Designed miniproteins, single chains, continued (5). Designs and how they scored, part 42

Each design is a single chain, and the fold is of that chain. pLDDT is the mean over its residues in the fold that is shown.

## One batch from the design tools (miniprotein)

Design m17445
Fold by ESMFold2-Fast:
Structure m17445 (fold): chain A 91 residues (1-91)
Amino acid sequence: MSEKIKELALEAKKKLEELKDVDPLNAELALKALEEIIKQIEAGKVDLPLARAKASTVLVMAEEIAKKDPRGKEIVELALKILDLLDEMEK
C-alpha cells in the first residue's frame, strides 16, 4: 500500500513541477505536502491523520491549478487516489 502511495505522490510531484509557471504559489504548497508524504513513507513511519491532511492540501491546491490549466485535473485525480489508499490503510 505505502509503495503505491509513494508512486502516485512521485507522479503528482513530476506533474506539479511542470505547472510551477502556471500557478507558482499553489504548486509550491502542493509540492511541499507531497514531499512530506514521501518522506513519511521512506522513513517507514506513516502518520495517517497527517498524511491525509497533506493529501487534502494537494487536492485543494490542484483544484485551484485546474481552474487555470486542465493538467491540474490530472493532479486532482492523483490526490483522490492517494486519499482512497490512505483510507484503505486505516481499515
Scores: mean pLDDT 85

Design m17446
Fold by ESMFold2-Fast:
Structure m17446 (fold): chain A 86 residues (1-86)
Amino acid sequence: SKVDELIERLRAELKALGVPDDDIEDFVSAVRLAVNLGLTPEQLRRVVEAAYRDILARHPDLTPEQKARLRAAVERFIEELEKLLE
């Protein structure tokens, strides 16, 4: 599905930024659950934002460049996902 393609692209981007596989899987699982529950685009954005903040909280040693790249990847993911669900 288009959603699975977006999730796999995000997974690759997060892995390239050095995010551990366990954190990536937690993120992906939360998003997949939200989509499967039929959450609204607004509710889904909140789920993705919460998962993003959780990664930041677990990795306070990320550089400003890594944080900027992580935010850019997450924001692209949210925008593309919202377009698919609207």
Scores: mean pLDDT 84

Design m17447
Fold by ESMFold2-Fast:
Structure m17447 (fold): chain A 60 residues (1-60)
Amino acid sequence: ELDELYARLSPAQRAALDASVAVGGFDEEERLNLARAMLTPDPARAEALARQLKSKNFTL
């Protein structure tokens, strides 16, 4: 299920999903919901979310 959704995502959306794993606190259901949200007809919101998740990961 997650792999199927992941294959449908753009590179930016995949990066956001990967970032959600790195941040932690995202279980499988939350990641599936994030992937589904990214596949909505509003790609600008998906891109903004991807950027936000990447920013959180830069506090290494």
Scores: mean pLDDT 61

Design m17448
Fold by ESMFold2-Fast:
Structure m17448 (fold): chain A 62 residues (1-62)
Amino acid sequence: GAMADAARREAWADRIYEALVSVGVPEEQARSIARAVANGYAGRTDAQVEQVIANLKAAYEA
């Protein structure tokens, strides 16, 4: 349901945020990016979100 979908997106945003901060992205920018990416993944799987996290980390570490 919509509440479960919102909770899942918040969990994804938190994970993406933590990953971005871990590679040196400023906290405010990391939060903004994390929310935008999580909102774009309606109906996606955790595995797809993990792949996005890996791709974002690689881009910021390069």
Scores: mean pLDDT 74

Design m17449
Fold by ESMFold2-Fast:
Structure m17449 (fold): chain A 62 residues (1-62)
Amino acid sequence: SILEREQRNQKAEELLLEDPNLSAKEVAERAGVSRSTASSIINRYNQLGEEKFRQLLAARPA
């Protein structure tokens, strides 16, 4: 479902905040998302940096 997909995406984002050195493969395997999704999340993190990435996630509706 859409909710399950969003939960997996959130888990991927949380994993990356805990360990920004994780590879796309590790994020994909641990969060249960595709490697392309994991790569997109990692690219967003790298573009924004940790502080802005945390702020973006905190601003999202729960």
Scores: mean pLDDT 78

Design m17450
Fold by ESMFold2-Fast:
Structure m17450 (fold): chain A 67 residues (1-67)
Amino acid sequence: KKAETEQVARNLETLIRTTPNPESLAVGAKLVLRRQGASESDVEAVENALLAGDRDKAIALARAALA
């Protein structure tokens, strides 16, 4: 449902902004994205952005993957 997808996107944004460890964050974000049916290429793009420290890019990519 659209409202549930938006809530998941908001929860992911909060997780990405508040989790200090990039490796733990990448693992958690990948699990959430895969559970929501994101493609492996989108999951990899988010992981690469998180590991590079580009959290704003990771949030944008995650939101696009969930749209």
Scores: mean pLDDT 80

Design m17451
Fold by ESMFold2-Fast:
Structure m17451 (fold): chain A 57 residues (1-57)
Amino acid sequence: DDLIRASVEDVRERYRPLIEEARAAGDTTRLDEVEKEMERDIEEARRLATRVVRHEG
């Protein structure tokens, strides 16, 4: 669980400045695109971390 949460947090931290910039610019289209990319990366990171946790030797 900790590994999964840390991986998700890392992805969110990476996208935070992009989201803030798009929001400040009032570009709702860009904000939506960045959010979707972040969600995809979060799912990928969660999947990878889950695999590591389940198969930890």
Scores: mean pLDDT 78

Design m17452
Fold by ESMFold2-Fast:
Structure m17452 (fold): chain A 100 residues (1-100)
Amino acid sequence: MVEVRVRAPEEVREGEEIEVVVEVFVDGELVGRLTFRFRPPAFGIPVIDGDLVTAKDGSQIFVVVALIPLSENEYRVVATAGDSATGDTGRDERVVRVLP
């Protein structure tokens, strides 16, 4: 079973970079910790980044992180991981508030 945990700040200042840490677990074991840095997108356009983690059995896990504007002052951070060997997937999300 693939599990994903997202760590993101609850709030950031306007114009600050949003640091997102994604932890990937396979059968309860931590297999990867990835750090993504996003600059706030203009005009409600989502930003997507991704990376690949190799589990101990040699299987590859695709990680995709999306920063999605909910409003002018709120972003939704969504991390999804998929195991190519099992077809199992994990997902976690956080909301980040932008302060003036």
Scores: mean pLDDT 78

Design m17453
Fold by ESMFold2-Fast:
Structure m17453 (fold): chain A 96 residues (1-96)
Amino acid sequence: MEIDKVELIVSADGRLTLVIKGKITKEDAEEIARDLSERFGLKVLKVIADEKTAIIQLEAPPERAREIAEYLSEKYGLKVVGVLETPDHVRVLLEK
């Protein structure tokens, strides 16, 4: 697995979407979803991947966005390059 970019979006209604760009298999995406589910107690809703993009959706409150982003940053060697907070969502951009 090679991860170049992650966009993390948590909506106010409690949906977390990860859009992962790089070299990623469906099995890699399922491992990421399971890891986050087990570590943060989140329900996995959806996992879709091709060899370049993965989309993972989980149930998560917006308050968890920062700790999940920090975990992904540390685990995959990514840097947080942008954070946008609105009443409707929290968006975090992570890159190599």
Scores: mean pLDDT 85

Design m17454
Fold by ESMFold2-Fast:
Structure m17454 (fold): chain A 111 residues (1-111)
Amino acid sequence: PALPRVTLHITVTAGDEATVSAPKEVRAPAGALLDITVTNTAKDGTVTVEIRIEGPDLELHLTLTLKAGETFTLRLSLQAPGEYRITVTATVKNAKGTSTASAELTLRVEA
């Protein structure tokens, strides 16, 4: 059967503390879209986000730092069938201290 295109969302929100929201396990057809959105809603400080994606034809390790009020979006199309492991770790450092949150998503891309 023809499967509709799937879009997966991982959301990182940095306020006083870090929060990462992601599904734990998803199955999708080839060409699945992965959207990772990072928003620093704090009045001061920074969030440092580490994104790791490991798959059959893809190995990505990205580290970025956002200042208060900044937003970043990463959008990827996942073409190769197989298992992808996506890990997102966010560390917030502001006047209230340091907070770390992480999430791991396992994505199975069907042929």
Scores: mean pLDDT 82

Design m17455
Fold by ESMFold2-Fast:
Structure m17455 (fold): chain A 83 residues (1-83)
Amino acid sequence: AQELAAEAQKAYEAGDWKKLAELMVEYGRLLIDQLSASPRAREGLERGIAVLEEELAAATNPEIAEALARVLELAREALRALE
């Protein structure tokens, strides 16, 4: 998980937005899966959704915006599955 985040940071510094977008989706899926297995899954997912919505609204790069929207959709689906 942290290793994927480090790769994403390197892609960002290199300006490789396509690679960064792919890594963001992969890392987002991993975090959503781990959060969903947690006793505090609902709280974690609700907080994560709020942060993703803010980041998506601030995103200027279309590939990053698409990746954030995909992770946001996955987080919302995971939250609905808890009900």
Scores: mean pLDDT 77

Design m17456
Fold by ESMFold2-Fast:
Structure m17456 (fold): chain A 92 residues (1-92)
Amino acid sequence: SSWPSYDGLEPEVLKKLEEFARAAEPALELLASKVTEADREKLQILLQKIREVMERIIRGEITAKEALRELAETFEELGELESAEILRKKIE
């Protein structure tokens, strides 16, 4: 697994990751409901971005809100406007 390890994380960092995950979940579920093999590259880009922002939350470099903003920008760049709008509403 290429995902960050959660072992030894402070409770406050874990809460920030949970906040990010909960807010991102509806946007990711919408994407998952419509993806095909042709969308494989989009999924790889999104997974890399999710990994990047989660690692930056763990390092204290960004907030959950900033991570959601960057994820929304990535969805917009990939043409996934409905998923992006779900995220934008979470950061109002």
Scores: mean pLDDT 80

Design m17457
Fold by ESMFold2-Fast:
Structure m17457 (fold): chain A 92 residues (1-92)
Amino acid sequence: SVADEDARRLLARLAESLERAREQLAAQPDREEALAAAKARLAEEMARLKAPSLDALIEAVFAEEEKTRALSEVEREAARRLAEALAALVEE
């Protein structure tokens, strides 16, 4: 339960970071600063979870939830799309 809540909170924070970064890129002329901040946040999360790649980060986040319950394919696919969207924003 606690691990499931932690994984959900991490995904919620990633979703909020993605939305905030998109708003900053759309609204502000300092697009490079917003992108740099998004890259730094992603790098910090990867380091905190000891993940060598974005795919490993996704697997690490869901590993704890899958210990207590099976995640549906839809939930895993939604998380992957969110992570890919965040990575695409960071690489832009």
Scores: mean pLDDT 57

Design m17458
Fold by ESMFold2-Fast:
Structure m17458 (fold): chain A 79 residues (1-79)
Amino acid sequence: DPILDAVREALETGDINKLIGAALRAIGTLLDSKDPVELLAAETALRAVNYYLTTGDVEGALAILEEGRRRVEALREAL
C-alpha cells in the first residue's frame, strides 16, 4: 500500500517533511475516495502519524501501521 509504505519510510528515516507529505496524501484520500480499502489505509496512516506526533514513539507508530496493513489486506481479500 503506497500510503502506508510512505508513512513507514518517513518514520524509519525520521524525515518530518516526508511524514507531512504522506499525511496530506492520506487526508486527500479520506476526502475524495469511496473505496473502503483506500479509506482504511488512509485512516490507519493518519492514526500512526497522530500517535507518533503525540508520543514520539516510533516503534508504537510502526506497530499501528503493521496492524492496519493486515486489516487492509484482510478487507481486500474479503471483497
Scores: mean pLDDT 84

Design m17459
Fold by ESMFold2-Fast:
Structure m17459 (fold): chain A 83 residues (1-83)
Amino acid sequence: IELSDEEFELAKKYIDFYDLDKDGTLTDEEKKLMREDLMAASKSETKEGKIVKNIIDKFDEDGDGVLDDKEFEKLIELIKKKS
């Protein structure tokens, strides 16, 4: 799974925003909030919403338009590995 530079930078901004303790690890609560915000953003017709939708589509293995816990964890780990 490969993110474009634009998708990577946006996903990293979300992770950095929700990583409140700055240890590079998201709590289950922080992950839940981030996932909810990404899902909401993906429904927006803004440029940011289109980028978020593309990120979700790349990790949405079952094509239901929703990131489950396993798919969302893959996104977080990919960003952490490249940061």
Scores: mean pLDDT 72

Design m17460
Fold by ESMFold2-Fast:
Structure m17460 (fold): chain A 90 residues (1-90)
Amino acid sequence: SLEEVKELIDRLLEVFARLLQNPPDIDALRAEYTRLLVELKEKLKTLTPEQRDEVIAYFREKARAHPALTDAQVDELVRFLRSLAESVES
């Protein structure tokens, strides 16, 4: 489950980076991005709070290392992921 979430994060970041380029296949990429977000939200529900913190840390490091993303975009994406993780907590 944790490994599946990390794989989803890697895919999500690559799709997001491609969307920033406004490519001709943008509609297909937006659909894939939406599907990945839905799957990520469902998988986050199956994780412990400690595993969710690990996922957020993994995401931040991967996003910071991504050449297409600015620091501001990384911070925005991390805030979004944190909000998404909080939305699945009871």
Scores: mean pLDDT 79

Design m17461
Fold by ESMFold2-Fast:
Structure m17461 (fold): chain A 77 residues (1-77)
Amino acid sequence: SSALREEIERLRKEVREQFDKLSAVIDAGSQATRDAFRRASETGNATQATGAGIRAIGDMVDAALKGLKELEEERLK
Protein backbone atom coordinates (compact mmCIF):
# COMPACT_ATOMS: atom_id res chain seq x y z
CA SER A 1 0.00 0.00 0.00
CA SER A 2 1.04 3.65 -0.43
CA ALA A 3 0.86 4.21 3.33
CA LEU A 4 3.26 1.31 3.88
CA ARG A 5 5.67 2.69 1.27
CA GLU A 6 5.70 6.08 2.98
CA GLU A 7 6.40 4.39 6.32
CA ILE A 8 9.26 2.40 4.75
CA GLU A 9 10.76 5.57 3.26
CA ARG A 10 10.69 7.31 6.66
CA LEU A 11 12.23 4.25 8.30
CA ARG A 12 14.98 4.07 5.66
CA LYS A 13 15.96 7.68 6.36
CA GLU A 14 16.03 7.08 10.12
CA VAL A 15 18.05 3.86 9.72
CA ARG A 16 20.51 5.68 7.45
CA GLU A 17 20.98 8.35 10.12
CA GLN A 18 21.62 5.68 12.77
CA PHE A 19 24.15 3.93 10.50
CA ASP A 20 25.89 7.26 9.88
CA LYS A 21 26.09 7.81 13.65
CA LEU A 22 27.45 4.30 14.19
CA SER A 23 30.07 4.81 11.47
CA ALA A 24 31.14 8.11 13.05
CA VAL A 25 31.37 6.46 16.49
CA ILE A 26 33.59 3.69 15.11
CA ASP A 27 35.88 6.19 13.37
CA ALA A 28 36.11 8.46 16.43
CA GLY A 29 36.74 5.48 18.68
CA SER A 30 39.54 4.25 16.44
CA GLN A 31 41.21 7.68 16.58
CA ALA A 32 40.76 7.88 20.37
CA THR A 33 42.30 4.43 20.83
CA ARG A 34 45.26 5.35 18.61
CA ASP A 35 45.85 8.57 20.54
CA ALA A 36 45.57 6.82 23.91
CA PHE A 37 48.02 4.12 22.79
CA ARG A 38 50.51 6.70 21.53
CA ARG A 39 50.32 8.68 24.78
CA ALA A 40 50.55 5.63 27.06
CA SER A 41 53.39 4.01 25.09
CA GLU A 42 55.66 6.82 26.28
CA THR A 43 54.75 6.05 29.91
CA GLY A 44 54.75 2.24 29.61
CA ASN A 45 50.97 1.91 30.11
CA ALA A 46 49.97 1.16 26.52
CA THR A 47 47.96 -1.98 27.38
CA GLN A 48 45.89 -0.21 30.05
CA ALA A 49 45.13 2.76 27.77
CA THR A 50 44.15 0.50 24.86
CA GLY A 51 41.77 -1.47 27.07
CA ALA A 52 40.11 1.73 28.28
CA GLY A 53 39.74 2.99 24.72
CA ILE A 54 38.12 -0.24 23.56
CA ARG A 55 35.63 -0.10 26.44
CA ALA A 56 34.75 3.50 25.57
CA ILE A 57 34.08 2.47 21.96
CA GLY A 58 31.88 -0.36 23.24
CA ASP A 59 29.82 2.07 25.32
CA MET A 60 29.35 4.41 22.36
CA VAL A 61 28.33 1.55 20.06
CA ASP A 62 25.87 0.28 22.70
CA ALA A 63 24.24 3.73 22.86
CA ALA A 64 23.90 3.83 19.06
CA LEU A 65 22.42 0.31 18.98
CA LYS A 66 19.92 1.28 21.69
CA GLY A 67 18.75 4.13 19.48
CA LEU A 68 18.32 1.77 16.54
CA LYS A 69 16.39 -0.72 18.71
CA GLU A 70 14.01 2.04 19.82
CA LEU A 71 13.41 2.85 16.15
CA GLU A 72 12.55 -0.82 15.52
CA GLU A 73 10.03 -0.72 18.38
CA GLU A 74 8.38 2.35 16.81
CA ARG A 75 8.26 0.48 13.49
CA LEU A 76 6.36 -2.40 15.14
CA LYS A 77 4.04 0.10 16.85
Scores: mean pLDDT 69

Design m17462
Fold by ESMFold2-Fast:
Structure m17462 (fold): chain A 108 residues (1-108)
Amino acid sequence: SKKDDAIDLLETTKKSVKKSADVAIELDPKHKDKFKELEKRTLKRLDEAKEKIEEDVEEGIRYAIEVARESSEEFGRLSGESSIWGGASLGVAAISLSVLSVGLRNLL
């Protein structure tokens, strides 16, 4: 179903974001507090998007697309402000969030 597919995409993206943020923290510990805050905020917003999909699938997917796009931009911005290796890991999270946005749009 559209609901199950959307939730699966969100859960897959959450795992990618967690892994990328954790790797970035190890590679660039100077910026760890910024990385942890962005990870925490992003995961919370993705969980909120999941709850909205549970209530109204189409409206929830539209909200999830906005969350994914905004979060992708935030990870991309912080990637540019970080070490080469820490920034590369945050860039993977930004790409995963962009892919989530496209995948969710295909369900509408």
Scores: mean pLDDT 89

Design m17463
Fold by ESMFold2-Fast:
Structure m17463 (fold): chain A 56 residues (1-56)
Amino acid sequence: MTEESKELAKEIVKDLLTALLERAPEFIASDDPSLQALGRDIAAIEPQIRELIAEI
């Protein structure tokens, strides 16, 4: 993998993880039980996601 591809991959992963955390409250507030469950699962692992973002 090129250096440029590594930096791009890190940026994409950070953006995806950040978007996931931002969307979790919206999912929990949804009237769809499946989205509520997904939002709660994301909230349960938020500390691990934040640690991963900081490490990348």
Scores: mean pLDDT 78

Design m17464
Fold by ESMFold2-Fast:
Structure m17464 (fold): chain A 86 residues (1-86)
Amino acid sequence: SPLDKMIEKTRENILKDPDNIEKTAGTLLTGAIAAARMGDIETAKKMFDAVIEALEEVGKNQLAEDIRLTMSMNLADAGFEEEAKE
């Protein structure tokens, strides 16, 4: 799917340049926030999780936690507080 290709490309970009998250993951993170605001929680979580997992793989654990918090806040704000905990 186009989403799966975007996720894989974003993962590759993070692995090559983990210090420039706005450049490597900015488009995917913007899409994830938009999906959460629209109530598409499954797509939002898939996009956020892809960024979080790639950051954890390259040892950027604090940045990964910051993105996880951003996901939880956006899901809770959209009314999906239980999904934000999962």
Scores: mean pLDDT 83

Design m17465
Fold by ESMFold2-Fast:
Structure m17465 (fold): chain A 82 residues (1-82)
Amino acid sequence: ASERDLEIARRLIERAVEEVLREKGTDTVTVGEVIEAVKKLLEEMELAPEIKEAVEELLKKLVEKFGEDAVVTREDVLEAMK
């Protein structure tokens, strides 16, 4: 994925995190909840394969850094995607 594809992917993941936080009414989410929300957005959107690949790369990075059951803040997710 290009740097531009990664930037678009970061914005999509950030949007998914904000949506989960809003729906839960909390300041934290699990990495698994972020992955589920992002997958739901990807199923509803016709995105270029390159952007989907960039999203998968960033989600893998979150799992590798925190683990799927880890409780994280929005800032934790954003920092991990840099």
Scores: mean pLDDT 81

Design m17466
Fold by ESMFold2-Fast:
Structure m17466 (fold): chain A 98 residues (1-98)
Amino acid sequence: MSEEELQQLYNQVKNQLTTYFKNELNLSEEKAEKSANVYLKALLEIVNNTKNQEEFNTTFNNLSNGPLASLSQKTKNNLKQFLIGCFENKDICQQLLN
């Protein structure tokens, strides 16, 4: 995945999560965006502890059925693609979330 594709997925996922927190938790735009960033950082930390693609797929499936269950399938798909990109490009993803 290119840096440009990863940046595009980051923006899409960040917007989807911000909208989710704004609508579900009735947060202001600023608070929802901050919550989305904290949430993405927590997910990236989990992914950074996986050793290979198979372990990542298992971890994401568990998250998708547990903590992420309330997210739309479109958001889950975009989040999965972003995290796969981050698994291969950890430094770029850390910069995006700072």
Scores: mean pLDDT 79

Design m17467
Fold by ESMFold2-Fast:
Structure m17467 (fold): chain A 89 residues (1-89)
Amino acid sequence: AAVEEARRYIAENRDKVSPETLARIEKIADTLASTVPDPAQREPVRTLLLAVLIASEVGDKERAERFAKALEDRFPQTVAANAARGLIK
């Protein structure tokens, strides 16, 4: 599933991002996930969004777009889903 793929991607790629940048993008993911009304959905939203942000930072645009699409498809009413594509560089 997309959340499990995102969790694996984070584990495999977080060390490729500087500690300063990682702290910044984790704060973005935490902030946007905290706006999700259903607490049970906050962890999967955070995981997908953090995977988008890490993929964007390492230049993996295809995976960033894939995780952003998973956010849009699974959690369409969230601020995170609506913001994700705009956060890809």
Scores: mean pLDDT 86

Design m17468
Fold by ESMFold2-Fast:
Structure m17468 (fold): chain A 69 residues (1-69)
Amino acid sequence: GDAELAQAVGEHLVENGLGVSEEGAKAAIEAAKTEMTGGGAEGAIKGAEIGLKTGDGKAAGEAMIEGGK
């Protein structure tokens, strides 16, 4: 479902962002905005920000799910 997809995307964004650079993380956020609209896009951005600050993919995914509600 949408929540499950949002969590998977959030984890993927954190993994890519943490594995590349800050520029890579920003590119991943922009890609998520293109794939998701409305609450989904907002959730993806918040999830990536939390993942970058905490390094926790689970927390990032949870933020994406909440932003998508």
Scores: mean pLDDT 56

Design m17469
Fold by ESMFold2-Fast:
Structure m17469 (fold): chain A 68 residues (1-68)
Amino acid sequence: FVEEQIAMVRQGIELARKNIEEGNLDMALRLLDSTEAMARSIKKRFPEYAAEVDALLERVRALREEIA
């Protein structure tokens, strides 16, 4: 169900942020990669949720820039 999948994307973003704050950058990158893949899959399958998913993808991008 799409709402549950979107909730999982949000959880992945929060877990990635916590790993960045703790200095676990390898784990944070893996979490961001899997979370981004899930978000892109949701956007492709449910284009009506594109705006909400794009907002989540921007959060993923911002966290990646924080690591870089």
Scores: mean pLDDT 85

Design m17470
Fold by ESMFold2-Fast:
Structure m17470 (fold): chain A 108 residues (1-108)
Amino acid sequence: SERKKELLELYEKLKNKSISLSREELLEFAKEAVELKVPGVTLVGASLLAGQVAAETGDSEEARRYLAKLLLEAGFLKEEEAEKLINSNNEEIEEFFKKLLEEIKKKK
């Protein structure tokens, strides 16, 4: 679809730092990318939205559950894979959320 192409182009510009989005614009981009299941962007979008949950609640477990839910609903994870992500006591996941939170905070 045309909108999926626009979101892919926007993501490429964000990756190469050709543009900058505010925190609110970045979260709206993330929501739309996940809703439309944009290839190559859905995981990043879901991770940004989960990072927002972590920022608002201070609860990394709630953020992981939300990430798993979004990825399962988007068809990127099977039910067993979603459960594994939720139960993952993985420092890499926590570091990933911290990095996403910093990126979200930088987009004013």
Scores: mean pLDDT 72

Design m17471
Fold by ESMFold2-Fast:
Structure m17471 (fold): chain A 120 residues (1-120)
Amino acid sequence: APSPLERLLALMELYLEIHAALRAGDEEAALKYLEEAASLFPPDLRARLNEVLNDPSLSLREKVRLFEALLAEYAARLAPSPADVEALEAALRARATEAQRPTVDALVELLRAIAASHAE
């Protein structure tokens, strides 16, 4: 089974794909990646994302924003060390296209803020 950090990396990779699909106007691909992301969360966060995905009153943009909030909550629960953040950054940057670099920068800043808040 993948480790919690491997699951977090896979979720961040899906976040890059969701934003790429949105930039391309591919709403069907964005929804597919959101549904795939639900399977990678722990059961409580998965249930919350499934409720969001099954809510017909929410726009795709609102669903993505709520996914971002759940991703941030999951990252905070894992309390990644600065070394974990460095490894996650290296993995994301190795995979990311030039167009995805600003999205990677935003994710890395989020992870660094979380790691700093858990520093004793």
Scores: mean pLDDT 85

Design m17472
Fold by ESMFold2-Fast:
Structure m17472 (fold): chain A 79 residues (1-79)
Amino acid sequence: MKSLDELLAELRALRAQLRALIPQLDPGSAALVQRAVELLDAAIRTFEANRDDPNVAENAEALIREARALIAWVQAQIA
């Protein structure tokens, strides 16, 4: 099981990957990904503020899965 610090580090890495893909996208896809990055920023701050909440690790893992799915979708749009 990953620690919360490891989960937060993974979320930050996924956020950086999404941001790096934006210049390669059409305007509509770029706007969607930019919004996802903003939501990831807000979620990471919320998780950092609530590190003692037993649900935070589970919520972070769920968000990692969703971010990975979005990256796969974005990469399919570029390819």
Scores: mean pLDDT 84

Design m17473
Fold by ESMFold2-Fast:
Structure m17473 (fold): chain A 94 residues (1-94)
Amino acid sequence: KTLPLASEEERAAGAAKLRKLSDEELEAMARQAFAALDVDGDGTISVALFRQFLLLQGEAPSDAELAAADRDGDGTLDWAEFLAYWRRLRERAR
């Protein structure tokens, strides 16, 4: 999706930033996002809520990518699944 506020340069800068993130920086970023999305405090977030979050960030995840992240198929992501998604996204940006 083309957001009126998001330019191609801004999207390219985001991808470049992801490529340069260390494992520690990626984990810190993912942990902050996970804590914000874990509204129930149960240590999981819904796949639907995560999809909405990514859309607000200007990303369009496929159903297959989200299904691959949700290894349990229960419609929620635990911390390990969430972090694995961000690591895959960083590797794709390299």
Scores: mean pLDDT 68

Design m17474
Fold by ESMFold2-Fast:
Structure m17474 (fold): chain A 69 residues (1-69)
Amino acid sequence: MITHELLVGGVENEEQAKELAKVIEKETGVPVVEARVRGNFAVLTVVADDLDAIDAAIQALEDNGYTVY
């Protein structure tokens, strides 16, 4: 089990950050335990079984037009 923070650009508020968390959970099943905004970025804390699950979460966001740093 791995806890990882994803930094996503182009996010204006916490409501949008929560919508990004829903995208990850819907597309990959990876749970997002925290979603918050810092500046113009969303910080999403995910708990994954392995690195492949983290890569899947990143890919789901990128496939939906988001930039992950």
Scores: mean pLDDT 83

Design m17475
Fold by ESMFold2-Fast:
Order: C-alpha cells, then sequence, then structure tokens
Structure m17475 (fold): chain A 65 residues (1-65)
C-alpha cells in the first residue's frame, strides 16, 4: 500500500540519518579538541547532508500521495 511505501521510506531516512550522526560523532571525537575548525566543518557538512535527505524524503512522499 501507499502507507507501507511511505513508512519504508521514513525508516530508510531515519537509518541514514542515524548513520551520518554516528559517523559524525566519531570524527568529532577525533578532531574536536585538536582541530576545532575541522570539527565545525564536519558538523556543518553533516547538517547539510541530513537536510538534503529530508528534502528527498519529502519529495518522495509527495510523489506517492
Amino acid sequence: SAEEEKEKLKKQYEELVAEIKAQTDQWLAKYSTSNPDMAKKIEEQAKRSIEYLKELLQRKLEEIG
């Protein structure tokens, strides 16, 4: 059904966001004390990636109706 397809897309989005956050946390643990500028750029890139995925999810949900 359309609802099942939407739920599958939402779950995929949540899993991808969780993966990005986990990877970002690992990089921040490596750089936050030794290179704060790099840590900031890593956080900004992660936020941009998550926003892009959110926009893709919204478009896909709209296509399903």
Scores: mean pLDDT 86

Design m17476
Fold by ESMFold2-Fast:
Structure m17476 (fold): chain A 79 residues (1-79)
Amino acid sequence: DEEANKEAVQFGKEAREAVLRGDLERFREIARRAARSKYALLLLEAIRQAVLVAKPEASPEVARGALEIADEEIRRVEE
C-alpha cells in the first residue's frame, strides 16, 4: 500500500529526529499518533527501526527510553 509506505517513511523520519534531539516527549507523541493509525503496527515498527538507526548518534538513555515507548505501544496494539 503506497499510502502506508509514505506514512511509515514520514513517521520514521520524525522519530529519528526526536531521538537525535533527545526529545522523548516528542517521540511519545509520535508513537501515540502511530498507534491510532489504521497502519498502527507498521508505523510503530518503522518508529522502532528509526530508533535503532539513530542509536549510535543518540544518548544511550534516550535510545533506551524511545525503544521502551515504542515496545509499550506495540504491545497495546497487538493486545
Scores: mean pLDDT 86

Design m17477
Fold by ESMFold2-Fast:
Structure m17477 (fold): chain A 96 residues (1-96)
Amino acid sequence: SKLAELLLKYLESLNGVELEKEVAEEARKVANDKKKVEEAIKNMNEEELRRAAELLIKILEQSELHKSAEELRERVEKSKTREELQKLLLEFFKKS
């Protein structure tokens, strides 16, 4: 999914990956739209969901939110299925 790819690129850019201006603009549009974020996460495969979780944990650590990062890491490790991981990420983005 193009939305899944753009959301992942946005999260990577928050972790210091430089994006081309046009890609950065499109990625930011997805990240700023709650419905597009939800659609992106719902269209992610397990590998993409795990990558998104990894990037979010790094963002939390960089933001000095160490307890939140550890809690998210523990919940990701306890997620046994793609569906559980998807639900976890949807809840995370809904609260942020």
Scores: mean pLDDT 84

Design m17478
Fold by ESMFold2-Fast:
Structure m17478 (fold): chain A 96 residues (1-96)
Amino acid sequence: MAWELRKLMSKALVGKEAKSEEEFKEIVEKALEEARKLGERAEKALRALLEYLDAVINKEDPAPIIEEMEREGLDIEGVKKAVEALLKAKENPELL
């Protein structure tokens, strides 16, 4: 499950599926760099989305991530909806 979701996320971010965990990390780093060019808030939002997604995949408590997003003034509902969209796209890849 976790690896398939990471493939789908890399496809959403750069239009191609990651073939290894190393390639996925490289794609994430490039996406964060591009988000940084759009602004500090965009970088923080993408980083929060990635952390929330990892918590969901690993069945960890997302409460600390939500609290940090709230302190930073990020769109918590938007991040949750983006993760839900990625999870739905795993079941129906044509939705991406």
Scores: mean pLDDT 70

